# Ledger of designs, part 13: designed miniproteins, single chains, continued (2)

Each design is a single chain, and the fold is of that chain. pLDDT is the mean over its residues in the fold that is shown.

## One batch from the design tools (miniprotein)

Design m4423
Fold by ESMFold2-Fast:
Structure m4423 (fold): chain A 100 residues (1-100)
Amino acid sequence: SEELLREFLEKVNEVVREFMTSLGVPEEEIEKVLEELRELAERLLAQGVPPEDLMDAVLVAAHVLVHELAKRLNIEISDEQTKELVERLNEIYEEALKKL
């Protein structure tokens, strides 16, 4: 469902935005990450990738992009903060899977 995918992306964007804001990442850099996640999701949807695989790819990309941006900005992410991000994103994924 396009509606389910939209809800999933909105929740992922909220978690990523809140997490990166808590790290002191500038809003402009946060918006670039969210744009890349949106473009990835649109590209995978256009390619006919199944919703489960699309959602998994978006979550993997969110982790990669957050950590790469943090490294570029010389921001340290603790193991505890990484665990929090993983748990929040996995909760969104599990909730979305139940609605498929």
Scores: mean pLDDT 87

Design m4424
Fold by ESMFold2-Fast:
Parts: structure tokens; C-alpha cells; sequence
Structure m4424 (fold): chain A 83 residues (1-83)
């Protein structure tokens, strides 16, 4: 039996794949940040870190260095919690 949280994660992961394949950067950022929050709720800090890093990379590619740096700090924080 899967939890409601696990079902939400599965649905958002499908939506993220679709947004990524379509090149929808704004939608991809929103979904990456939502997934980071849900993985944090699960205590899966490595996955949360990975999704923050992905969102940071997209902001950097868009020239938003401030948001990129903030999300990189979040990624680093959760990566350390996963260790």
C-alpha cells in the first residue's frame, strides 16, 4: 500500500518528465521545488538535494544568479543531512 505522499511524488515526477521533454523551464522549476519539499517530508534528503540542484542549474542558465545561489545553498544543506 502506497502513502498519499508517495502517490503525489509519483504524479509530480511524471509531470516533471513531460515539462522537461517540452522544454518548459518555468514549469520544470515549479515541479522541482514541489518535489524537493515532498522529499523533505519523507526524510529523503538526498533526493531533495538533487532537485534543489536541478532547479539552481535552470535559474543559472536563465541568468538568475541570486536564485541559483540560494537553491545551491539549500542543495548543499540537504546533501549534508543525507550523509
Amino acid sequence: TRSQLDRQIDRLRVQLRDATLNGDLDRSIQLLLQLSQLYRQRGDYQSASDYYRSASSIYNSLGDTSRSQQLQQQSDYYDQLAS
Scores: mean pLDDT 88

Design m4425
Fold by ESMFold2-Fast:
Structure m4425 (fold): chain A 74 residues (1-74)
Amino acid sequence: LEEEAQRYLKLAEQAEAQGDLSLAGRYYTAAGGSYYLLGKNDEARELLTRALRLGQQAGDQRTVKMAQTLLSLV
């Protein structure tokens, strides 16, 4: 879980740097979900909030819904 969270975070940062907002939002959602399962709620909230913003900018309704759902649990 911790290694997976770090992997997704790196992939999200890389996708964001390349301008792929949809892919970045999906990876930030995965990273945030992993941190939530680890009990790291502050880190989870930050990453899921970023995922929500990127999903909204990209028009990725799946990412928006997933990020909102996970944020309601954190």
Scores: mean pLDDT 85

Design m4426
Fold by ESMFold2-Fast:
Structure m4426 (fold): chain A 91 residues (1-91)
Amino acid sequence: DPHREELERLLELIDRIKEIVEKHKGDLEKVTEESKKLAEEAGLDVSDAKTVYDILVIAVSRIAELIEADPSLRELLLEELKRIAEEFKNK
């Protein structure tokens, strides 16, 4: 299922952005630069993104479109987003 595969790729992207945030510890410019590169590799158009938060909004918006196209993915999304949200700390 291409929608499921894209959702899983976007969830992996968000988890990898979390790792970049933890690695660079408050260097927002470096976090944004590396996250933008990963998002582009994941197939997202992030050319207009100014910060890592813009990249996350773009990723979440695409996830919402995937759930609209395939509502069966909603439960997988909710479980993974709750897990990511509990662990994601931008300091």
Scores: mean pLDDT 77

Design m4427
Fold by ESMFold2-Fast:
Structure m4427 (fold): chain A 98 residues (1-98)
Amino acid sequence: RTMSEEERIELDVDIAEALVLIATGIGISDVKNAKNVEEVKKLTEDSLAFLDRITDELVARLKELGATPEQIERVRQTAEDAKAHLKKVGEEEIKKLE
């Protein structure tokens, strides 16, 4: 059986969420390997900007494919939760280096 259009879009949404989480993991790794407070701040800001960029690109692609507003909101919510987690990791690493 050929995959339905709805099943294909749902798979693309799942992939988009996974890509956001992978990008977040890379950012967290970079922040945890920073050697001073200035590096933590810079890497946190760079990682947040990267997450915003990939989220916007993924959302634009999903909208072209006919993703629902609820599916788009799910991806955006995953990104906002990921950004909050990354900010918290940055704050914890600053505290360790002080």
Scores: mean pLDDT 87

Design m4428
Fold by ESMFold2-Fast:
Structure m4428 (fold): chain A 95 residues (1-95)
Amino acid sequence: SDYLKKAIEYLRKAAEKAKAGDTSGAQKYLNQAVLYLSQASDSLPMSVVQEVSRLINEAIGYINLALDNPDLKDYYLELAAYYLEKAAEILEKAL
């Protein structure tokens, strides 16, 4: 669906911003990805929704750790990017 393709696009953009050390950019695109994912969720298997939600929540956790721990920001943002990219890969396989 077009909403699913947009969710994947914005998850990948969020990951790019995280890898660039842009915490605010990562959060902005992640919010867009979650919005589009919510529009697509009814058309996805529950197991896919649950796994993708878990990966997105891990990424949110690492973004929050990056905000709370500036000295380790790049480390936590790279972990956030990893989980965002994994979420995008799972959704791409559901296309």
Scores: mean pLDDT 89

Design m4429
Fold by ESMFold2-Fast:
Structure m4429 (fold): chain A 89 residues (1-89)
Amino acid sequence: AEEEVEKVVEEIRAKIEKLLKEGKITEEEAEALLKSIEKTKEALLEYLKNTEDEQEKKNKIELEKEILESMIDMIVAINELEKTKRPLP
């Protein structure tokens, strides 16, 4: 369970770095997202310490991963819409 949290955090960090490199998010957005995943990691690890059911732990990790990915996808979509308003010359 804890290893799954670390894997999710690494996958999300890699996604954020790729999006930043591709110019799909700003450095400010990347920093805010990285802070959000650290807080989510801390909260998940605390939840896992107080939860005995392994399936419940996995379900919670998966749900939080989906929420984080949805937030990132939303930011990317908004930024793409903004770029469409002002195409490069």
Scores: mean pLDDT 79

Design m4430
Fold by ESMFold2-Fast:
Structure m4430 (fold): chain A 94 residues (1-94)
Amino acid sequence: MEEKRKEGQKKKEELEKENKELIEEIKKTFPEISEELLKDIEKLMKDGVFSISTLASMFLIAGDIESAKLAAERALKRSETDKKIAELILKQIE
């Protein structure tokens, strides 16, 4: 597979690594995060649909405004789509 599907293999490995790194970053950034919530996040990440914007929304729904704000601000740095979602969350907090 060195030449033929290197790009496909690389993207798959990158995604798996990124998911693991996100779990570690979440734990490090939000040391007060409950084990229950962390397990729910791990399940969503395995499905490949989880993002830092989703995490911000989950914190907001749980009433953790400070963590929601932090996650939303981090999402603003990552992508234009995350930026729009983060701005909506920050507007709700204000």
Scores: mean pLDDT 64

Design m4431
Fold by ESMFold2-Fast:
Structure m4431 (fold): chain A 106 residues (1-106)
Amino acid sequence: PSGRVEVLTLPNGKKVGIVELEPGHEQESLNLMLAFQDEYDAFLVLSPERYPELLKQLAEEISKPVLYLVVKSEEEKEKVKEQILKGELPKEAEVIVDTGLDEIFK
């Protein structure tokens, strides 16, 4: 499979999966996240507003890792929050700006 999940191991031993949902490989990336979810403490999903149905499926099926939707700015964060309120993105997900990544495991 050509799906990509990049793994970061933090100094505290926490494992984070960074997910880039690439056009034509979104389902493969989702399947990898679900298959290996027990190995991760969190998933960081880039460009979350592009793949609402896949992210809803992921949020319904994950049990252990925290799902973070990563955006580039506060303006994008408010847009993604609006999509959550409309039921277009999963309510269980946390929305973070990429500059706030250092706070995830404090």
Scores: mean pLDDT 71

Design m4432
Fold by ESMFold2-Fast:
Structure m4432 (fold): chain A 65 residues (1-65)
Amino acid sequence: MEKEKEIEKYKKGAELWENVARQSEATAARYEADGLTEAASIARHNAQVYRDKAEELKKKAEELK
């Protein structure tokens, strides 16, 4: 069942991107607390990109169902 393996790959990929997005948001919060506003802004932007990647992979997994 190749389809099941592909769905699992996309789901695992989405989980990975969600985890790095969450970590990037946590890093942004720490940068803001330390007064590193530019670094915080970059980290928040990266978190959004990672979330968008996770959503794309979730949609691909749903399309294979």
Scores: mean pLDDT 83

Design m4433
Fold by ESMFold2-Fast:
Structure m4433 (fold): chain A 70 residues (1-70)
Amino acid sequence: MDERIEELVEEIAELVLAQVEALGAAGKLSEEEVAAFKAGLEKVKEEAIEYLKENPELLPELEKGLEALK
């Protein structure tokens, strides 16, 4: 179960990171803003993993949501 939670959180983080980097490359975010978002993502990843470990029943719904974004 922990592996599934970690994989899900990593996939979401990768999608968000790619979007943040794309906005930075397009000049819509400053270098400082990009760095702040990257740092924030690492903190949110830890919090999300802990939350999902406590609420594993949410995993199937979040996985469906992630697939809908792809």
Scores: mean pLDDT 77

Design m4434
Fold by ESMFold2-Fast:
Structure m4434 (fold): chain A 87 residues (1-87)
Amino acid sequence: SKAELQELIAKVREIVLDESLSPEEKLEKVTEILEEAKKKGFSEEELDQLAMAAAHAILERGEAENKMEEAMKLIKELGERYRELLE
């Protein structure tokens, strides 16, 4: 449902913006959320919205912390895992 999608978007943003988590932990947790959403029957359009919300939060954090190289690497790795998930 739309409400479930919005809840997952909020959860993904919380993970990405959590300063206590490493980039690897963020990538693993976000990937797990995407996998669970796919398993629950979310459409590719809804999964795209979820992945884009994660990417936006990663860029927002990278810009704020002046860690754009780390942010771009994390987005690339997330994109690769998301493509694998859609196969």
Scores: mean pLDDT 85

Design m4435
Fold by ESMFold2-Fast:
Order: sequence, then structure tokens, then C-alpha cells
Structure m4435 (fold): chain A 84 residues (1-84)
Amino acid sequence: MSREEFEQEVERALAEISIAVAKRLIDQGKYEEAVEFLEKQLDKIPESLKPEAYRVLADAYRKLGQNEKAEEWEKKADEIEKSL
């Protein structure tokens, strides 16, 4: 495996962990923490996992009562998913 391939595997694993951490924060009722944490990780999340990450953000925003922001993230997830 090349260094680039190894780095891509590590990036995927870290992204999956970040999404899992955000989901756990939502399960604990820590919606604001989930949003802040996951938004900081977005640049490190591969495009293949961005739809899932965006839907997790949408869920957190919806639980915060920010329905317009939630719809924005759901729309972004759908747009990326159509490109995959």
C-alpha cells in the first residue's frame, strides 16, 4: 500500500469515528456540542461520507429547533449523494 492509500484509509477511519462521536452526542442530548464538533471535522471528511455527516448535522439542528438550518444540510447531503 502506498503512503497516499494509507493516508486515505486513516482519513476514512477518522471520519467514521467523528460521525459516530457526533451521533453519540446527539443521543446524549448534546445537540450544540454535536454541531460544533462535526462542523470542525467537515474539511477532513471524504465526499463519500459527507452525505451521512450532513444528515447528522441536520438531525442535530432539527432537535435544536433550527428547522431551516436542518433543511439546508439535508439539501446539501442530497446534492452530494446524487454526485456519488
Scores: mean pLDDT 81

Design m4436
Fold by ESMFold2-Fast:
Structure m4436 (fold): chain A 73 residues (1-73)
Amino acid sequence: SLEEELEELRLKLLLLKIAASASELVIERMEKRKAAGKPINEELLERNKRALEELKKEIKELEKKIKELEAKL
């Protein structure tokens, strides 16, 4: 049903938002360490930043899909 699909998408959105928050925290900690002159893995930082941007894009697309499905209820 539309309601079941919507519940599954909402759960997926929640999990993606948790993953994004965790990634943001890691990036913030690495940026703070870099600002303090401490050694960091620059390649890992840039890779994590790119992965976070892709994840944010997926979240926005999923939020739009959920809104469109909610409008059909």
Scores: mean pLDDT 88

Design m4437
Fold by ESMFold2-Fast:
Structure m4437 (fold): chain A 92 residues (1-92)
Amino acid sequence: IESQKQMLQNQVRNAQGLIAHMQDVVARETDPAVKARLQAAIDELQAQVKKAQQILNDPNATLEQIKKVMTELIKAESRVTMEFMLVQLRRR
């Protein structure tokens, strides 16, 4: 469990870095539809980060709970990355 919590903590840190980077991208985006999609993806990732932090702070968290929040966090990160790639392709 300790090892799994450390992996989750590292994933949370990576997600927080991605959120910070993407907030800068959203601030510079002028297309309202693209901006809305990016913001929605960022909001979902922030929600998963908060959920993961709650599990990390729970001394009674089970391995199953840790795996579940890890999976949800990774899916949210993938969505943000995909939306960002679509923005980059549009700019080319």
Scores: mean pLDDT 82

Design m4438
Fold by ESMFold2-Fast:
Structure m4438 (fold): chain A 60 residues (1-60)
Amino acid sequence: GPVDEVEVNIALLEISYAIAKRHGDVEGALAAIERFKEKYKDNPEVQKEADRLEAEARAL
């Protein structure tokens, strides 16, 4: 199907999170997640995915 802006940004967030996790940059990962949540604050699917990644980042 067509790739939309939200789908692309979710993929970019996952890549950024993976890079930060590899380098132990938990604060950088959390900051990226927070910016993403603010950009898509009215999208419940995005909020759910961001909350999941935030929980994983805090467990590192």
Scores: mean pLDDT 73

Design m4439
Fold by ESMFold2-Fast:
Structure m4439 (fold): chain A 85 residues (1-85)
Amino acid sequence: GKEVLLETIALTLRAIGDLLEGNLEKALELVKKLIELAKETGDKFAARLALRLAREVIRAAEAAGDEELLEEAKKLLEEAEKLLE
């Protein structure tokens, strides 16, 4: 529905902004919200965006040497992949 699409876009844009600013923990929280939205609604577009953003958080966490954030981001990637099966 329209509300799911608008929330998906809003969460995605906020996550991209946080990634660009280096706010990786905030970006991770927004990816978690996007995955929960995808779980609640069955929306594959939200799941695909969560997958892409989780990969970007993984890359950023690896570059930052943040092992705890990296493990959380990998878990979110797995959850997003399962939502696309």
Scores: mean pLDDT 88

Design m4440
Fold by ESMFold2-Fast:
Structure m4440 (fold): chain A 94 residues (1-94)
Amino acid sequence: MLDEIAEEATKIVDEKSEEEIREILANEKDFLKRAVLVLTYLKKIGDPKAGEVGAALFTLIAAETGSANRPVSEEEIEKARKILEEALKEIIAK
């Protein structure tokens, strides 16, 4: 599932214009698909926030799957969600 989401995000970023990517992000309701697309887009344009967004996405996935090598706190989850929401808002606002 995650691999399929990442492949779709890569295809969107490679094939679609920046405006089309923003429209897709504005209409995407699935949190994971939206977060992966945000990260993939930021990486393509060389945005320095890509590292922070990637770390946030990893934290959320690790918390949900139990793949973390340590317990993930509620504060870390909330901070990660806020980072992803702020990045999404900035992309859509342009």
Scores: mean pLDDT 76

Design m4441
Fold by ESMFold2-Fast:
Structure m4441 (fold): chain A 87 residues (1-87)
Amino acid sequence: APVPLSDEQLAQMRELFEKILSLVEDEELRARLEALFNENLARRVAPDDETERALLAAALTLSPENQAKMLALMSEIGAIVREAKAA
């Protein structure tokens, strides 16, 4: 089931999505992630399973340094989702 997000959580999620997109150099993969992110934000919900799979696939294409940065951003997303589920 989709996890609804507050206005504050949506603002935080949008910022994290923008940071993630800045790490993805592949144009097609970036466009796919941007589309998935926009769908999740429009529905006001946490990333769905398809978006999570796309994020993991994108992380594997990055340098070790950028992969570590993406994993840290994904951890922040996970913290927001856990907070939303606890409410």
Scores: mean pLDDT 84

Design m4442
Fold by ESMFold2-Fast:
Structure m4442 (fold): chain A 68 residues (1-68)
Amino acid sequence: SAARAEALARAEALMREIGRLLAEAATLEPGSPEEDAVQAEIDRLVAELLRLIREHGLDPAELAEVEL
């Protein structure tokens, strides 16, 4: 369905953004306010990704085709 295709595209975009933020977090000082802010953003994006997977029955194997 169109809704599932849109959800998959959004999930792929979220996975790319999560990957980018994880790379950014790795360059920050441990325990810094900047690291805390990036981690909070990662947590929000992960929650949204899990919501899309649950609501639209997305296959994790399809998401594995997206490079993080």
Scores: mean pLDDT 80

Design m4443
Fold by ESMFold2-Fast:
Structure m4443 (fold): chain A 93 residues (1-93)
Amino acid sequence: MIVSQEGLRELLIEMVRGLITRLRHPVGPPLTPEDLRNLMLVILGMLGRPPSEAPEVPTWEQVLEAMREAMEHAGVPQEEIDRLLAELEELSK
């Protein structure tokens, strides 16, 4: 899907906030390795990178790095990126 840079920025911020909410108030089953891989594939797709770059079992560190790249590509302010990703990293531990 072709997404505008503005739409990509909004989508990425909503995705990160949704993950933070899910990790703070988990409902249903915990995140599986397949969930992390699927998230990685979505992020790589947003960056225009091939799905073959996604590891079979991505770590949270790899997901956070890819998310940072996608948010930077979408023009999200660095302070907002740092804040959102720091919260995600803390919750993923």
Scores: mean pLDDT 74

Design m4444
Fold by ESMFold2-Fast:
Structure m4444 (fold): chain A 79 residues (1-79)
Amino acid sequence: AAVEGIELKPEEIERLEKELTEFEEEAIKAYEELSEEQKEELRKLQAELAAKTRTAEEAFQAVLELAKKIIELAEKEKK
């Protein structure tokens, strides 16, 4: 069966992409206001956030895989 029930809906993905685009535009404007030292601090923070995001994503992937298996089992019982 298609796994669309577990994955983000196309509408939700589109909404997130739109929000990210708006955030990037605001971030670009803010970035232009920053000093060179502040830009260096942002690069460090970005790397730290990327590491945290990957850790959270790994946990999310485990939950997602379990959810996919549960849905597949439920679908096999009905269809």
Scores: mean pLDDT 55

Design m4445
Fold by ESMFold2-Fast:
Order: sequence, then C-alpha cells, then structure tokens
Structure m4445 (fold): chain A 88 residues (1-88)
Amino acid sequence: SALLEEGMREAIENSREELEKERERLYEEYGARYGEEFGRKVAEIYVGSVLAQLRELAADPSRPLQAYVERAEEEFRAQVEALLAAAA
C-alpha cells in the first residue's frame, strides 16, 4: 500500500539521518578526548558495524530487526573497547 511504502521510505531516511548524526557525534566526542585520528577510527567502526548488519539483513530478512541492531551494537562496543585498551 502507498501508506506502507511512505512509512518505509521515512524509516530509511530517518535511519540515514540518525546514522550520520551518531557518526559525527562519535567523531567529535572521541576526537576531543583521545585525538582526531581516534575519533575518525571510532566513527569508521560505527558505520562499518551498521553496514555489515544491514548486509546480513538484506541476505536473510527472516530474523527480527532487533537481532541485527544488537549485533551491530556488540561489534561496535567490542572494537571500541579494544581501541581504548590499546590507547591506555
């Protein structure tokens, strides 16, 4: 239906905007605390984690969306924690 198509379009657009806002926020916050290069790496890890799970969702959409969100969050956290440990 047209209403479903519009809702999906808005969800995709909102997701892109939120992804970019969070990327910029992470770049600025980690860059301010640990240096610009570190902020850049954290931002790249965030985008990479999200894109990897979007590819998995596209290949197998049978799982709940929340499962892919949780995997992206776990992968992001693990990689950032490894960077923080290396920076210490």
Scores: mean pLDDT 77

Design m4446
Fold by ESMFold2-Fast:
Structure m4446 (fold): chain A 81 residues (1-81)
Amino acid sequence: SKEEIIEEAERLALEIAMRVYAATGDEALMNEVMARLSEALRAALEDKDLERAVAILEEVARQYPEVRALVERLIELLKEL
């Protein structure tokens, strides 16, 4: 269901932020990434602007290559909305 997709997207976003923390040891960078992921989810879910959501997520993956696989999973999930 759409609700299950949203819950999985939010879970993936949290996992992405936590992995940035695991890679960097920097809570401020984790919080910055979490804020950007929240913006991407709002763009996809509230504004129905998938193009903007993907652009934000691709920028996160470019800055933190260690989260690329999780970002790609999140993008695929959002495309199912």
Scores: mean pLDDT 89

Design m4447
Fold by ESMFold2-Fast:
Order: sequence, then C-alpha cells, then structure tokens
Structure m4447 (fold): chain A 72 residues (1-72)
Amino acid sequence: GLSIEITGGKDLDKILEALKPYIYNLKITGKDTLSGTLKEGNTSPIIKAIESLGYTAKVDYVFPGTYRITVT
C-alpha cells in the first residue's frame, strides 16, 4: 500500500481516531506527525475526515509510493 504522512493540527488524538478506518498502522511518529499505510489507493476519504473535524487538509506532494498531507 501507499505510505502516508500527516502533519499539523491541534489535536493529534482526534485526527488519529478519525483516520483509523482509512489507514493501516496509523500512529503518532512526531510532535505534530502521524504516519501509516493507505488502505485504499486515494486520499479523498482522509481529506473528508479531516475536514469533518473542522480542519483544512492539503496534499503537499506525492513521492514514489508516499502522500504527504498538511492539516491547518
């Protein structure tokens, strides 16, 4: 599966709980960072889940097999 890194946001625990259905092995890996593996080949459900929490989600870049999402 594709790797995903999510950075930013004020409450990582809320973001983590909202994203568990969409990402394998999702865990806090830094001060403001979550990492895991996409269950599906796209970021749309993840973006919608983040927006449902009142945040804005931006896909910064796609590296080979990796997505990066910034939460503001």
Scores: mean pLDDT 78

Design m4448
Fold by ESMFold2-Fast:
Structure m4448 (fold): chain A 100 residues (1-100)
Amino acid sequence: SAMRLDVESMLAAGEAWQRVIRGDYEGALEILRRAGVDEERARALVELLRAMLEGRAEEAAALARRLGLDPEAARRAAAGDPAGQFRVLFEIADLLAAAR
């Protein structure tokens, strides 16, 4: 696997998730913008995290697919599976590392 783990990107992905959990969608969007993600992709990532939090499994899967992430992990995350949530956050972190 060529996936690189970057601690800064992992912290950013986790912080964005915590902001979404608190209903701070603008704060989550700001974190993603600061990580170098373009506006359209940053908005889609916030919508993915929101869909996961709200249990909207098919929306989460569709957003993940559009973003090039694992749609099955997104479905499991929306169902409350911590392993699915971790997988999606890891893939978001990898995406953020590549944006730098």
Scores: mean pLDDT 85

Design m4449
Fold by ESMFold2-Fast:
Structure m4449 (fold): chain A 102 residues (1-102)
Amino acid sequence: SVEEKKAIYEKILDEQLKEVIRFALELGVISEAQAEELLRALDARDYVTLLRLLPPDLRRVVMTIESAGLDLLNFEDLSEEELREKMRELTEKELEELKKKL
């Protein structure tokens, strides 16, 4: 169902956004306090607050992952495993590009 596909997508997106936050903390792009606030907003499903709290470069990364993930969800007939793998690859690409700009 559409509702089941959306739930799977939201679960995978949550996993990818947590990875973005962990990677940004590891690179020193955000502080531990900022990471805690971002994780709290994400766990609350408060995406408006999440985007507001994100530094501009991370906001671009997150928005790019969400946009590309929605395209995969809407235009490709993917299994949960295939969607997870493609979204992981998108996240890795965006984080690699972010690292090169630091």
Scores: mean pLDDT 84

Design m4450
Fold by ESMFold2-Fast:
Structure m4450 (fold): chain A 68 residues (1-68)
Amino acid sequence: SAKEEAIARVEELYAEFLARYPGADRAALERSLASVKAAIEAAKTEREQETLVLTAEHGLAVAGRQLA
C-alpha cells in the first residue's frame, strides 16, 4: 500500500542518514523516526503520506548540513 511504501521510504532515509553521519544522536533520530512513522500511520490520504515523507527528507537534509 502507499502507506507501507511511505513507511519503508522514511526508514530508508533515516538508515542512510545514520550511515552517513555516525556522530549523529542515534537515540534522538530513533525517536524522530518513530514519531514520523506514527504520523504516516494516522494519515488518511496518499497526499498527506507523501507530504510527511518529503518533510522528513527535508528535515534530515537540514540536519546533515549542520553536521557536515
Scores: mean pLDDT 86

Design m4451
Fold by ESMFold2-Fast:
Structure m4451 (fold): chain A 70 residues (1-70)
Amino acid sequence: MTAAEIAEAIERLIAEGVISEEDSAEKALQVLVERGIISEVQAKVILHDLKAENLTAKELIELLRKEAQK
C-alpha cells in the first residue's frame, strides 16, 4: 500500500464518522488494522518512520501526503 492510499483510507474513515480529525494517529492506524486495510507491523512502521506517535489523524494525513510526493 502506498502513502497516498493510506492517507485516502484515513480520510474515508473521517468522512464516514468512524474517527475524527482530532483522534490520535495511532487510533487511525489501529482502525485500518482492525478493518484489514494494513497489517499491525505496517501501522507500527508508519508511526515510527513518520514520527507520528504524538500526532492527530489530520497531521498523519498531511505527513502521508508529503511522503507520497517523494
Scores: mean pLDDT 83

Design m4452
Fold by ESMFold2-Fast:
Structure m4452 (fold): chain A 71 residues (1-71)
Amino acid sequence: MSEEERERLERMARNAALAAAGLLGALDQVKADPEAFERAARASGEALLRTGSGMAALQAAIDALRELGLG
C-alpha cells in the first residue's frame, strides 16, 4: 500500500470514528480522551481494510467506543 493510500485510509477511519462519536452523542467525551478516539479510528481502519465497507468501518468505531463505555 502506498503512503498516499495509507494516509487516505487513516483519514477515512478518523472520519468514521467522528461520525460514530456524533451518533452516540459522545463527541465531547472523545475530544477529552484522545486514546478512545485513536482506538475507534484504529478499529474503523482495520474493518475498512478487511471489508472495503464504510458501513463496517462505522460499525467498528461504534463498537469500540461502546466497549469504552461511551454511548
Scores: mean pLDDT 81

Design m4453
Fold by ESMFold2-Fast:
Structure m4453 (fold): chain A 63 residues (1-63)
Amino acid sequence: MMTGAMQSILNSIRNNMLSQGYSQSFSDGIIDQIRQRIDQNPVPTSQIGRIAMGIRDDSIRNI
């Protein structure tokens, strides 16, 4: 159940990035970075979306 929620959130972020004109490879790289950060610092399911969006924005800014 929690894994499905995380996958849905990550898919939403990926689709949002693709709709904004980012490439598939770039978007996949950001999603991988988000997954890695969440795996290192587990958070409640209710916070995953906010934290994932923060990691996305930080990763984009550092490029």
Scores: mean pLDDT 74

Design m4454
Fold by ESMFold2-Fast:
Structure m4454 (fold): chain A 83 residues (1-83)
Amino acid sequence: SSAELREEFERAKREAEEAKKRYEEAKKDTSNGSKYAGASVRLIGAGTEVYLIAKRALREGDFELAEEAKAFLEELGFSTEAI
């Protein structure tokens, strides 16, 4: 269970890192609002997935994974109290 949850976290982390890069690129081009909107939605979705993994880790007693996921969400610029 913990090993499977760790693999899910690593996958979600990679997606979130890609979504963040796309978001930062889109933010630099103020002439393309639809690209920025799409990148924002993707980043929110990726952050939500990591948040759900953190909650599941807490429920399953994987406190180290929960703390790592929470720290990663904060690095992405998400509030860990209100996602």
Scores: mean pLDDT 83

Design m4455
Fold by ESMFold2-Fast:
Structure m4455 (fold): chain A 80 residues (1-80)
Amino acid sequence: SVPELNLESLREALNSPSESMRLSALGNLPDAIAALTDVETLEELRELLEEVVKNDPSPRVRELARKLLGLVDERIEELR
């Protein structure tokens, strides 16, 4: 079963000083995004990912977040 998206836990993981923890947290998102049916939760996730793209010190983390934004936008369009 796909793990349920917990935005609080995701925010905590993305505030970790460990790049590997932040990458791991983002790496779990494709399956969660595909399983989400609530557009409001997807919009909250989108805002969180936009913050990561703007503010994360790691170019690698920022680039993964940009790719995930594309998946969120695609999923929102599918649910329209």
Scores: mean pLDDT 84

Design m4456
Fold by ESMFold2-Fast:
Structure m4456 (fold): chain A 85 residues (1-85)
Amino acid sequence: MTFETRVEATFGPDLRGEHVDTYLQILLRAQTEPLSIDALREGRVRPPEEMPSDSLSTSEEVIQMARERLLELGVEEVRVTRVAL
């Protein structure tokens, strides 16, 4: 069974562009392999894989840090979703 970890945030009504950039950088760092808009446009998508336990632990720490920082920036909600294929 393969899994993909996705991090998603609900933005506040008055969030500036610099906050969006920070949010995207945090999400990209939280992923084992970041997906870019260009990669999606070109159809270059890596199949998701089940991650080792050490990698999962590190990702979870980064996700928790991202949640705290995004809340400080005025983001209303951060969700982490595991998608099974």
Scores: mean pLDDT 47

Design m4457
Fold by ESMFold2-Fast:
Structure m4457 (fold): chain A 71 residues (1-71)
Amino acid sequence: SSLLERLLAREREELRAEVARLRREHPDWTDAQIAAVLARRHGLDPAAFADAEEALAAIERRMEASARAAQ
């Protein structure tokens, strides 16, 4: 695979690991609360998104843009 594909796969795995860690540390948090924390960590306003799925997708797109810029 290309270097970009490997970087994107790594970023997605890091995001999944962050989600899993937050769920383990905070089992009472909703998906929306987890997504809001992660959005803020990645410089995004969680209030800009309708739900957790949109917020996580936006984080992935930002990470993808950063990976492309690193090429």
Scores: mean pLDDT 77

